# Designed miniproteins, single chains, continued (4), part 26

Each design is a single chain, and the fold is of that chain. pLDDT is the mean over its residues in the fold that is shown.

## One batch from the design tools (miniprotein)

Design m12932
Fold by ESMFold2-Fast:
Structure m12932 (fold): chain A 78 residues (1-78)
Amino acid sequence: GVSAEELEAAHADDPLGRAFAAFGRAFAAGDVEGAMEALRRGIEIENKELAAAGGTPLSPEEVEALLEEARRELEARL
């Protein structure tokens, strides 16, 4: 079976995967604030990876606009 140590090892180098897992748990619990925090973390990780690849990351203003749109969608569903 899959042990806690195997799950931890599988996600050791996958901070984005951990953020998605946190989002899924918060969404399943009806926790809008927890889901928003997980989404913010996921966007920050993607932005850092995009910058490391030589791309143009989203500005703080663009990130906040995207998160506000996502909040409205979550509140409509939960």
Scores: mean pLDDT 75

Design m12933
Fold by ESMFold2-Fast:
Structure m12933 (fold): chain A 61 residues (1-61)
Amino acid sequence: SDAEDRETLERAERALEALKENPNPVIRAALIHEIEEVLKRVTNPELRERLEELLKEARAL
């Protein structure tokens, strides 16, 4: 649902910020995998765009 996807987005955003402060390659890989899995099912275009932006940032770490 959109509400669950939005909650997942907020959690991913917080996880990315924590990762920027304390880099960890295992946690980074887990975050990337989680975002990729969510992107397979997200249908809301605004949420998809934000998740794709987070994925790019996580990959750039």
Scores: mean pLDDT 84

Design m12934
Fold by ESMFold2-Fast:
Structure m12934 (fold): chain A 80 residues (1-80)
Amino acid sequence: KELEKIVLDGFSELLLKADELGNTEAAQLVGEAYRKAKEIGFDNKEGVAKVFRELADKFREMGLDEIAEIAEKTIQEIEK
């Protein structure tokens, strides 16, 4: 229950930040990650943490450090 809320809040914050930056590619990557996490199950702690980790790595490669930091913060909350 609590884990699902953390995951959904994380995706919402990522999408909001992508929209604020006007970065449609980042928004698409967030959407793809959301679909993957939903398929794995939002209550699968290890699986969703891996999805956010992959997303953070992609954002770092793109130079989108602010969005990557949101993904990394979400991982920390998931792993508590």
Scores: mean pLDDT 85

Design m12935
Fold by ESMFold2-Fast:
Formats: C-alpha cells, structure tokens, sequence
Structure m12935 (fold): chain A 63 residues (1-63)
C-alpha cells in the first residue's frame, strides 16, 4: 500500500512540475481511491498526494 501511494504521489508531483494538470489530477484521484480502498479517510486527491509525498520524505530521511 505505502509503496503504491508513494509512487502515485511522486508521479502526480512530476506531472504538476511538467505542467500536465490533467495527468496530475488523474494520478491524485488514483491515490485518493487507493487510500479509500485501504480504509484511509482522505478529504481530497491533493491530500492523498501530500500523504504519499510525506511518506516518501520520511523514507528518504531514514536512509
């Protein structure tokens, strides 16, 4: 679960950086749907992406 959420969040962030808002929105929605399917209550696609990015940052800091 966490790996998939991190992957979707990083892909969404890259899409936003590239100016591809449609792809970023779609990836954010996938992250939100994945979180919901695992019982996590996330309020928005943006919140799901932020959660995944926070997890990625924690893993990088722990390395």
Amino acid sequence: FAEELVRLALEAARARAAGDEARARALGQEARDLAAARGADVGSPEEAVETGLAAAAERAAAA
Scores: mean pLDDT 76

Design m12936
Fold by ESMFold2-Fast:
Structure m12936 (fold): chain A 64 residues (1-64)
Amino acid sequence: SELEQQLAELVKRAEELYKQGKYEEALKLYNEALRIAQQLSGPVGLAAVADIEKKIKEVEEKLK
């Protein structure tokens, strides 16, 4: 779906920023990815939300 493609692109961009140490920028993109994941229904959406929330927590730990 279009939402699944947009989600994949945002996650990829956020992961690249995370690898570069740009944690604030990565956090912004992960939060946008979370918003899209929450619009997906069923097990795919649930799994995406869980994965992104875990990544957000990891980024927030780097910002402390």
Scores: mean pLDDT 85

Design m12937
Fold by ESMFold2-Fast:
Structure m12937 (fold): chain A 56 residues (1-56)
Amino acid sequence: SFAEIAERAGVSVSAVRGAATLLAEGFSEAQVRAFLTASGVSEEQARLVVEGVREL
């Protein structure tokens, strides 16, 4: 679930939902990670979010 990904990555559920929306819209994983890091999350957190969303 989005909540489980948020807990593991240490980010908000809204950040996970935003990442899922961008991936669904056809943005690349690299673009979505860049968006997340620009919003203040670490590269490691961004990677965990994208990986978690892909496993749903």
Scores: mean pLDDT 85

Design m12938
Fold by ESMFold2-Fast:
Structure m12938 (fold): chain A 71 residues (1-71)
Amino acid sequence: SAMDYFNKGKELFKQGQYEKAIEYFTKAIELDPNMAEAYFYLSLAYHNLGRYEEAGKYYDKAIEIDPNLGK
């Protein structure tokens, strides 16, 4: 499920495996395009990799879906 991919992505993110985390967050979004939390974590993972343009794009998408994220 989308949630299973999202949870695996969070585990990888906590381990500092940002590129693998991005793969799983992307799979989560492919199954549930409105999962604001997955876009938020994509933003954080890209930011940790120094990929600030992608980070900004996914942050904007996350807060568009759920404006309370990142507060």
Scores: mean pLDDT 89

Design m12939
Fold by ESMFold2-Fast:
Structure m12939 (fold): chain A 73 residues (1-73)
Amino acid sequence: SELKKKLLQKEITIDLFEIGLSATELVIERAKENGKPQEVIDALEEAKKQTEENIKELKEEKKRLEEEVKKEE
C-alpha cells in the first residue's frame, strides 16, 4: 500500500526530528555549562521551540495518514 509507505516515511521523518530535538537540548545544556551569553541560550531555546512545533505538526500528519490506511483496510 502506498499509504503504508507514506506512513513509514512519516515515522522516519519524526524520528529524525526527535533526534534533532535531543541534539538541540544537549547543545543548550553545554551552552549553559560553558557560560555562553543569554542571547545565545535564548536563540537555542527558540530553535528548540520551533523543532517541537514541527514534530507536533508531523505527528498530526501521521494521524491523518493512519486514518487513511484504516479506510484502505
Scores: mean pLDDT 85

Design m12940
Fold by ESMFold2-Fast:
Structure m12940 (fold): chain A 91 residues (1-91)
Amino acid sequence: SKTRQVILALLLAIAGLTNIMVGVRSGDEKLLEDGLKLLEEAIKIAEELNDKETAKLIAKELEKMLKEIGDKLPKEYREKLEKLIERAKEV
């Protein structure tokens, strides 16, 4: 079901965003890494579905998070998140 896969992508994106935000606040690199993996999976689902609206929503929420906490992220994680935004925008 396309609807089920969209819901899964959005739940993965929410979990990924939450892990990044908590990871930044706690200094927990494992949460940053886990959050990145969840966001990568969410975008992969949107890419496989060719679902521009889901991808656009994920990109928007990632951009919003980076505006809020990007200066507090280690450079490596910020660069990886910026690449994920670009991938989502190309769907």
Scores: mean pLDDT 89

Design m12941
Fold by ESMFold2-Fast:
Structure m12941 (fold): chain A 87 residues (1-87)
Amino acid sequence: MSEELKREVELAVLEMAAIVGLKYGTPENAEEIIRIAERALELDPGNATAYVILAKAYEILGKKEEAERWRQKALEVDPDNEEAKKL
């Protein structure tokens, strides 16, 4: 597997894990989801989905200021992102 393909596979797995974790909406899960999304952004800083996941996780933690910052980052990367617009 090439390094590029390996990064794409790892990114997809991280995004899936974060989406599943957000479904349960607990603070402990939110902290784990933040770690997963941060790892996804290390692989691809232009990933709007990872920024949306961070915003949702910080909302679960009650950190509204952090959630809004990540929402703004998602819209900066992808202004048409429906998930970021719903936040």
Scores: mean pLDDT 73

Design m12942
Fold by ESMFold2-Fast:
Structure m12942 (fold): chain A 55 residues (1-55)
Amino acid sequence: VDLSDLSPGARRALARLLPRYSLAELRTMSPEEIARLAGVGLPPARELAAALRAA
């Protein structure tokens, strides 16, 4: 999965979550859960969630 095209906010969320969670676990998370756990806003969390599900 090429996640390099993500926005800076979505890339930051991914970088914060990958050391703690697998990609399979991240695919099951809601955007709200990603936002809370990564400490980012809902728009970059929704972008990351969509990218993970598309891949």
Scores: mean pLDDT 77

Design m12944
Fold by ESMFold2-Fast:
Structure m12944 (fold): chain A 118 residues (1-118)
Amino acid sequence: MKKAELELEVEVRARAGDSVVVHVTAIAKTDGKLTVEARTPTQERTVEKDVKPGETIEASAVSPAPPEDGALVRGRGKVTLESEKDAEIEKAVLEVRTYRRGQLVDEARAEGKIKVKK
């Protein structure tokens, strides 16, 4: 079994009363078991599926912003692909957005790709 793993992290600014949304999207390039984790400081969502090449898995976590004005809120994404052959993640995208009264006020993005060949 081969395992490809990507960890992504970004920070957004938030105020008390805001909502922070962490969204992780991953596209597998090889067959395997794809696990996608989206994490805020207080919430975690994991989605796991057996995938074929080109399939996309998404996970989202939402939490209230900390009570401090101008706080930096860390959003994290973890993507793991396990395969009996080569394990390749074509693309993983972490998007973190701060919403105030339904309006987008801050956002950050990270992306990566990985191939494990032994």
Scores: mean pLDDT 83

Design m12945
Fold by ESMFold2-Fast:
Structure m12945 (fold): chain A 60 residues (1-60)
Amino acid sequence: SELEEYIKKLKENVEKQLEETRAAADASTDPRRRQLLMEVAEAIKDITDYIIKKLKEKEK
């Protein structure tokens, strides 16, 4: 289904962005920036999980 393909691509794109964000946090010498980037990564994960849940609910 188009929805399943969309969810798969969304997961792949988000995983890449999370990896890049976490790498940026690890590379940061500023503890405040590191904390902020880690918080952003967590928020991206939570929002993505919520979107996927809502998309699956619409398919049923």
Scores: mean pLDDT 82

Design m12946
Fold by ESMFold2-Fast:
Order: C-alpha cells, then structure tokens, then sequence
Structure m12946 (fold): chain A 76 residues (1-76)
C-alpha cells in the first residue's frame, strides 16, 4: 500500500533527523555543564562540541526532507 510505505519512509527520515538533532543538543549541553563544573578541560569540551556540530550538520542536511515528512504525518 502506497500510503503505508510513504508513512514508514516519513517515520524513518524523521527518526534520523530527530536522533541527530537530539544527540547534538545533548552532547552540547553536557559538554558545557561539565566544563562549567570543572570536570573536563576546555580541550575535551571543544572535542565534544565539535562532535555535536557534526550531528547538527547531519540534521540540517535532512531538514528539508524532515519538514516534508512532518507535513505528511500531520495530515493524519
């Protein structure tokens, strides 16, 4: 069924988009918090934030497809 396939594809792209967005956000917040608490060095925090940036870059790449997928699911 075409609609069921489209909804499954929409769910997959949204899962990938939000997974990357959440990983980026969580890593960034954790790095900032640990740095403020003096539990990690500025160099260590920078490495974690650079990894966070990679996740945000992946999310940004997926953003146009994720927006279309959200609109398709929202029509439910």
Amino acid sequence: EEREKRLEEAREILAEYFTNLLKGAVDYVIAKRLLKEGKISEEEAQKIMEESDKYFDKANELAPEAERALREIARE
Scores: mean pLDDT 81

Design m12947
Fold by ESMFold2-Fast:
Structure m12947 (fold): chain A 83 residues (1-83)
Amino acid sequence: MLTPTQRRILELLALAYPGGLSTAEIAERLGLSRSTVSRHLRELEERGLVERVDLPGGRSVYRITLEGMVELGVLELEEAVLK
């Protein structure tokens, strides 16, 4: 399913939830290049596991989705109902 690097990215984003992290912040915290993180974020976004959020001032961050939390095993539908 997830590569080890993709799992680390999702774990980091889950800790930051409901906030997002930029590619640069993820790269620095995981000790990876921005290029490596960007490639994995693209794959995770294509799977619906993260979302890109554009902020005022031209900055973008990535947030974990509910699907991403389920995939990671952090969310077992405990908070997913919100009804």
Scores: mean pLDDT 77

Design m12948
Fold by ESMFold2-Fast:
Structure m12948 (fold): chain A 49 residues (1-49)
Amino acid sequence: HMEELGRRVRELMERIRKLRSKPFTKEVQDEIRKLNEELRRLAEEAAAA
């Protein structure tokens, strides 16, 4: 379970990194927001486990 959480966190961070290299459009901003929200949720799950 913890190894799976670590992989999901790394994948989300990599996706955010790639998005930050793109032009800062509303679509990119909205996608970064969604990924940050998912990352926060995973961090809370890891803290609770």
Scores: mean pLDDT 77

Design m12949
Fold by ESMFold2-Fast:
Structure m12949 (fold): chain A 55 residues (1-55)
Amino acid sequence: SLEEEIEKLREELDKEYGKELEEALKKGASTDEVQELAVKKINEANEKIEEIRSK
């Protein structure tokens, strides 16, 4: 169902964000860079969810 696809997508995006956050921190990312990554990932997630909802 549409709802199941959205829920699965949210879980996958959360895991990907967590991994990217850890990699950024290992590379010495600043607090500002970490915050920018979070905003970028939230926007990407919202766009993908809206694409699914539009179908």
Scores: mean pLDDT 80

Design m12950
Fold by ESMFold2-Fast:
Structure m12950 (fold): chain A 81 residues (1-81)
Amino acid sequence: SDALRARALELLREAIRALEAGDIETAGKLLDQAGVLLAVAGAMTPELAALFREAGRALREGDIERAIELLRKVIDLVEGL
């Protein structure tokens, strides 16, 4: 669904803004919501799933720079679908 992918992209961009503000908890919730929407849309590729796992790990470890890098890569791949 284009609507589900568009909403997931909005949530991922909001997650990056939360991380730029240092709000890891909000970023994690937004990442989880985006992942669910991409899975429901049938857009969750193995590459995207791996990037979501790595982003979640970076958030859990407090690695904001790495999390933003991974989220930008997720956005680029989803936009290319």
Scores: mean pLDDT 90

Design m12951
Fold by ESMFold2-Fast:
Parts: sequence; structure tokens; C-alpha cells
Structure m12951 (fold): chain A 63 residues (1-63)
Amino acid sequence: SPEMKETIEMMVALADLVDELVARRQALLAQGASQEEIDREMARAAEEARERLRKIREEIKKK
């Protein structure tokens, strides 16, 4: 069903974005970033991820 396909596509996109967020945090830690800097960059990255998921959902709905 279209709804099931949307759910699966969103779950895959979410998993990929979570992996990207984990990698980004590890990179900041490796660079010796402060906890405050890590918190701010991760908050930004999470906002970007939410926006990306929103756009993916909108594209699926337009079909």
C-alpha cells in the first residue's frame, strides 16, 4: 500500500540520518570540541534532519 511504502521509506531515511548524526558527533569529539559547541552543532544537525524528513514526506505525498 502507499501508506506502508511511505512508512518504510521514512524509516530508512530516519535510520540514515541517525547514522549521520552519530558520525558528526564522533567527528566533533575527535576535534576536541567543547560540550557547548557539540550541543549547539548537534541541535542544528537534528533540526536539519527533521527538515530533510519533512521534505521526503512531502515528496511522497505529492505522488
Scores: mean pLDDT 82

Design m12952
Fold by ESMFold2-Fast:
Structure m12952 (fold): chain A 58 residues (1-58)
Amino acid sequence: MSEREKLLEHAKKKFEELFGKDSEETILLVNILEEAKPSDESAPLIKKQIDEWYEEKK
């Protein structure tokens, strides 16, 4: 599994925990992340940013 795939799976779980798995917010945020097409090199940095954002919101 690539770092990009791990990022997408991790992000989806975090968004589902905050907004619910069927929420408009979860769908929108997952779509934004997928559309950005993060590289394997950038994926760990984006994951850290998502984790920091999640801690701020919960």
Scores: mean pLDDT 76

Design m12953
Fold by ESMFold2-Fast:
Structure m12953 (fold): chain A 81 residues (1-81)
Amino acid sequence: SAAEAARKQEVAEKMKRAEEGIAEVEKIDPELGKLARESGTGAYLAGLQLRKLLSEDPELAERMYELADETGEAILAQDKL
């Protein structure tokens, strides 16, 4: 159905944003980025590390945490499809 296709598209877009966030961590610290990809909490760990590195910009750090939360929601939504 059109609604099912729209849900799959939304999940795919959220997963893409999560992968982009992890890729940015890999550019800063390749070992931490690898750990983030291999861990079930990888996006959260990536968000925490970016927050530490960007501590001079607390608003950007909050956006990184929001991305980590959206990653978890996207994985759960994909399991329901």
Scores: mean pLDDT 61

Design m12954
Fold by ESMFold2-Fast:
Structure m12954 (fold): chain A 84 residues (1-84)
Amino acid sequence: KAMDLLFKGRLLYKQGKYDEAIKYFEEALKIDPENVRAHVLLGEAYYKQGKYEEAIKHYQKALEINPDNERARKLLKEAEDKLK
């Protein structure tokens, strides 16, 4: 069920519908709050909207759950560089 929401959210993300994608990723996190992939995808959607502080929070949450997530580490640095 959470995977279906992430799939739909990714499809909306690819269409540039970031507000709608965010809603689907948030629903996935209501079902599975520790879903690392959902936190990374939600961060990416916020990043595309220029909401870098929100993106950072979700990348940090992904790294709290899985410190070895290379994608989250890379995206966190990119978002932090935008606030510099």
Scores: mean pLDDT 87

Design m12955
Fold by ESMFold2-Fast:
Order: sequence, then structure tokens, then C-alpha cells
Structure m12955 (fold): chain A 95 residues (1-95)
Amino acid sequence: SPLAEAIVLFAKLAFESEGRQLTPEELERIRRLAELIVEGHKKIVEALKNGDYEKARKLVDELVDEVARLTGMSPEERERARKLYDRVLDRLIER
């Protein structure tokens, strides 16, 4: 997706500005993650717009689990990411 390509480009430029060159394998992992994140967030936003908060939370859990699997996150890191997303969702739903 164009948004995923933009994320990959920004990541590459950010790492290059710090004097670090990303490997082709790292670039491919970032691309895969960016595509997952972009498409996952589109689905979450659609569920939230429809008032389907149960579906939104399920989609968040699925996205966190898939990202954790691809990045090799520990169970503790995965739980922290899930809690962060829950906090963001609560903030967006608060009136």
C-alpha cells in the first residue's frame, strides 16, 4: 500500500540520519509490519466508526499478536503493547 511504502521510506531515512543502514532483510520486515499496521488500523477505525467496540478490541488483539509474532516480542512486551492499545481505544471512546 502507498501508506506502508511511506512508512518504510520514513524508517529508512530515520535510520540513515542516525548513521545506520538497514539490511534488505530488515527493510522487508519493516515493509511487512507497515502493511499489517496500516491495514489493521483501517479495520479498527472502521469498527470504531460503526460503534462496534467489541470488534475493534478483537482487531487490536489480533494486530498486536501478529506484530508480536513477526517481531519476536516477549509475552511481557506483547501484554504492554495490548495495554497501550486498550488505553488508546478508551481515550478515543471517552466523552
Scores: mean pLDDT 77

Design m12956
Fold by ESMFold2-Fast:
Structure m12956 (fold): chain A 65 residues (1-65)
Amino acid sequence: MREEIEREVTVALADMYVALGKLAASKGDYETAAALYEEAARLYEEAGDPEAAAEARALAEAAAA
């Protein structure tokens, strides 16, 4: 249960960073958006979700370009 709860919390935090990154990007703050997406990608990798981590990295690269 402990590891499962920690994984669920980590994924929820990563989802929150993605939402904040999208909000920052919608306001033209691409530097903040890229940083938020990169934090989300790290959290998804810690949670063992490489697919979500790859999506978050793609968003970070798009925001940084």
Scores: mean pLDDT 81

Design m12957
Fold by ESMFold2-Fast:
Structure m12957 (fold): chain A 56 residues (1-56)
Amino acid sequence: MLTEEEREALIKLAKELGLTHIAKLLEEGKSIDEIVRETGDGGTVYALLDRAKESL
């Protein structure tokens, strides 16, 4: 399960990278799996998650 801290870090990183759609889905409380399915860009989503965990 994605923690609140991980979600906040992901939102910040997505916004900094101009990934506004991913950031919006994260703000709406969507799961990582839902975001991957909706965007069709699992590689970017999982790379963001990995980088966000480094900020924790």
Scores: mean pLDDT 79

Design m12958
Fold by ESMFold2-Fast:
Formats: structure tokens, C-alpha cells, sequence
Structure m12958 (fold): chain A 69 residues (1-69)
């Protein structure tokens, strides 16, 4: 459901702004499960980089790029 995915994504953005990176990661993953999008995958990659999970971040950036094709 797009409405639920949008809500989760917005809450993830708020969590990231507050410095709650693990909460942002969880919320973005939930949003992506409901409605995969390049924007959500890029935000997942960004949060994973901030958490030091560089290889996992690259996987999500690749997923985002595939959706943009």
C-alpha cells in the first residue's frame, strides 16, 4: 500500500534527522517491503554507509539504479 509505504518513509526520514540510524534503517526496510523505490533504496544505502556497512550500502545503491532503468 503506497500510503503506508509513504508514511513509513517519512518516519524513517524523521528518525535519520534525529540521529536514530537503526530506527531509520528499520523504517526504510519496512517501506521498501511494501513498495520498492529507488529513493527508499538510496536512503537505505546512505544510512548503511553511516553505520559503516559499506558493502551492504553498495547493494542497495545497485538496487536503486536498477529501478531507474
Amino acid sequence: NKEQADKLFIEGLKAEREGNLEKALDLYKQAAELLPSAEIYRNLGKVLEKLGKTEEAKEYYAKAEELEK
Scores: mean pLDDT 85

Design m12959
Fold by ESMFold2-Fast:
Structure m12959 (fold): chain A 74 residues (1-74)
Amino acid sequence: MIEELVKKSLEKLLELAKSGQLPVEDLAFSLALRVLQGDMSLIPLAEKLADELEKQGKTEVAEEIREMLERAKA
C-alpha cells in the first residue's frame, strides 16, 4: 500500500517533468541512483523518464540512465 502511494506521487513528478516544470535529467538520475541503492520499485518510473529524455533529444543521458538500471538488475 505505501509502495503504491509512493509510485502515485512519482507519477505526478513524471507529469511535471514532461510539462517542463521539473528538470527531467536531474529527476532521472536521482531515481536511477535510488534503484542502484536497492529500490527496485522505481525501475518502471526511471525507464519512463529515460524514454522522455530520448524524446527530448537527450539520447546520451537516456542511455546512461538505462545502463544504471541494467547494473542494478545484475
Scores: mean pLDDT 73

Design m12960
Fold by ESMFold2-Fast:
Structure m12960 (fold): chain A 66 residues (1-66)
Amino acid sequence: MKEAEEHIKKAQEALEKGDYLTAAAHYSRAAVIYEREGKEELAGKYGSLAIQAAKPLADENFALID
């Protein structure tokens, strides 16, 4: 269980430094870990935070990514 908490800490540190890509990656990994543990509420929360953290780097034009 500590692995998800570790990724959350790294994501928060990345946000503090303005490293949104690293923050998004760590939130995404935390979400996957919580999903595997059956904690759907936490998985959804951190999955949303990962998407939100990535948006500034995507130049707000998500339609052009795929």
Scores: mean pLDDT 74

Design m12961
Fold by ESMFold2-Fast:
Structure m12961 (fold): chain A 92 residues (1-92)
Amino acid sequence: AEEEAKKYAEEAKEAAEKALEAARKAIEAAEAGRLEEAAAALAEAEAALAEADEKLKKAIEVGGEGHPAVLEGEEAVGLAAIALGFAEVILD
């Protein structure tokens, strides 16, 4: 149903936004020399991105890959994944 696809896509976007925020926090903490805080924020970002991927998969299952809400969710998850990648490189 369209409503289910929108709901899962919204949940994916929310989780992706949490992942993006945590990844940015990890970068800021690492740049400030707060390595323990940076590692904790990185772990939070990884967990949130995993949740976003799971919700996006459910949205795709219900609505299909071409659904507008799914496309928005894919964009949000993609952006969060890129930010997490940058955080991992900075902390390496």
Scores: mean pLDDT 84

Design m12962
Fold by ESMFold2-Fast:
Structure m12962 (fold): chain A 96 residues (1-96)
Amino acid sequence: DREKLVKLHDELFQKYLALLREQGVSEESLEQLRAEHEEFVANSNDEELAEGILNLFYEIFGLEMSPENTPENLEKAKEYIKKREKLKEELEKLLK
């Protein structure tokens, strides 16, 4: 279902932009990323859009994780692995 893939991609992209803004990325750079996102959605098939969703999930994970090997970061990583597997299952169902 392309409409659900587009919606999921947009929801993750908005989260990605919010995290980048929090980290001090300029509005000019965020506007460029919005243009690139629109171009990607316009030119992607359902499989490419699903890969784009998974890639955004990994980018978000990288922004939310610190490099420190703390118990808190390890538990956060475990929860992200579970969320990743659920996302992959959801994407596979949407591609049917």
Scores: mean pLDDT 81

Design m12963
Fold by ESMFold2-Fast:
Structure m12963 (fold): chain A 71 residues (1-71)
Amino acid sequence: ARAALAAAIRASTVVTTDARQTEATEASLEHAVREALRRRDLGERTVTVVTSVTVSPDEEAAETVRARILP
């Protein structure tokens, strides 16, 4: 469920130009989603997740991902 949710978010919000950058964003998205879900009640059946992805101009800098779970 969590991995599938992260995949759905990637499909809708990933905006990267390089394959390598896309893979880094994928890992960051999965981490952010899992962290947000971990803070919510276990067994939540229906959730709405809103994510924001910030791409640093520095190619070496990590991308910042923020996930929020709505009721």
Scores: mean pLDDT 46

Design m12964
Fold by ESMFold2-Fast:
Structure m12964 (fold): chain A 70 residues (1-70)
Amino acid sequence: SSFAEQARQATLAAGGSQPVADNVGLTIQDYVAAHPDASDAELQALIDETAARAAKVEANGRKLRAEQRA
């Protein structure tokens, strides 16, 4: 599997929605294309950080909207 696919799966595992996971996958794909010399360790760290952050941002946005409507 590609790093982009791994990033999508990591985002879903972190609780992100499919659209957010797809966006994270595209972000990692663009990074790999722009940084062909990036190490596997660097890419894995970027995937883990980006996936966790994206899922948290989505969850926080959903919580904030729910609190504003309650």
Scores: mean pLDDT 84

Design m12965
Fold by ESMFold2-Fast:
Structure m12965 (fold): chain A 88 residues (1-88)
Amino acid sequence: EAEELLEKAEEHVRRAEELAREAEKLASVDVEEMFKKAREGQRHLGEAGRYAKELDKYDPEKASELMKRGLEISKRLAKTVQEAKAAE
């Protein structure tokens, strides 16, 4: 159970990180598609957070690491969106 929670959380974090990179590349090319990628990234971070919260009952250290990593990705997504809006 703990291994499955860790795997699910890590999968969602990796997908969010990939979407953040895609959004950053699209910021100067296709702003509408960038917003779509940023939204998907935040959705994956939400799922990762749910799995990490459950994992906290079994492995608080791993859960904390995943939550910290998710927060950094969330900040990157927010910055990308804010910079695009400021350019408008």
Scores: mean pLDDT 84

Design m12966
Fold by ESMFold2-Fast:
Structure m12966 (fold): chain A 55 residues (1-55)
Amino acid sequence: MEHLKRVIQAIREARAAGADPAEVDRLLEEVSKLYNERKFTPEHAERILARLAAL
């Protein structure tokens, strides 16, 4: 759960900072899919954080 909280917080911060909504929404959909499928891992969290930082 800690990795999920970190990713969700980073998505909120990116939205507040004016990141492209379409790119943020794509990342949020990926997080939701992984979470619902019980496939959300620390590795997925780090990859999503890196992609979010590139926005």
Scores: mean pLDDT 77

Design m12967
Fold by ESMFold2-Fast:
Structure m12967 (fold): chain A 73 residues (1-73)
Amino acid sequence: MKTARAVGHILAATAAEMEGNWKEAGEHYKEAADLLDPNDPLRQKYYQKAIEAYRKAGDEEFAKEVEERLKSL
């Protein structure tokens, strides 16, 4: 089920944040958002969390990629 896999990625992202691994946190938040239903308001929330995590990691290129994806929804 897509929702169960999304929850798995959210938990992995939270663990990565606790370790200060912001790039990995961003990757997991992005994957979680990708797995959520397009009509789920949490999808936009997790894309935003991915953007914030990538920016904290200094990965502005990945942050912009997710930002453009969010704008196309």
Scores: mean pLDDT 80

Design m12968
Fold by ESMFold2-Fast:
Structure m12968 (fold): chain A 65 residues (1-65)
Amino acid sequence: MTREDMLKIIEEEKKKIEEELEKNKASEKKKKIEEEIIESLYRMVEAIDLIETDPELTRKRAEEL
């Protein structure tokens, strides 16, 4: 799975979540939690980009997270 593949999945998931939250008028608290999860996924995609560049070095850094 590449960075582009993961970004596409995150984008689709974000759209689905936003649509569901809007229809159900979910609480602001739930919306914030979903936004934080999406932000974390974007950070993971950035980590994958680094793994493709230098897998061994990135693996060591990920172990510290």
Scores: mean pLDDT 69

Design m12969
Fold by ESMFold2-Fast:
Formats: structure tokens, C-alpha cells, sequence
Structure m12969 (fold): chain A 71 residues (1-71)
């Protein structure tokens, strides 16, 4: 529940896309573990990310790292 809402806010995705992202993460157990660790940081960063210009570098890095670790 909260995970989907966080994804929507942090990634700026639509409701449909957010659900797919959450599902994709759940599908890959390795990626889930990596993303959850990063998500913990995002929980403390959403306020800063909102103030900032939502540095896509952070978002892309999170996705890339999740995929790289998901082996």
C-alpha cells in the first residue's frame, strides 16, 4: 500500500505505472531487496526530492542498481 504511494510520489509515475513498478520489484526478489534498502533512504528523502528538481539521476541509479544486483 504505502510502497505504491511512495513510488507514485518519488518516481512521479501514474497510478498504472506505479502498480507495474511495484509488481516488477516484487517479481524480482534480488531487486526487491536492493530497492527496499534504497526505498528506506527515499522515505527520508521524499521531502528533499520534492524540493529539488527530482534528480532523475537518483531514480535511474536506483533502477539500474536493482537490475544489476538482480542476478
Amino acid sequence: EELKELVKKIYGATDEIAEQIVTDIKTDPAARETLERLLESEKNFPEIVKKAKLDLDKVEKTRAAAREMAR
Scores: mean pLDDT 58

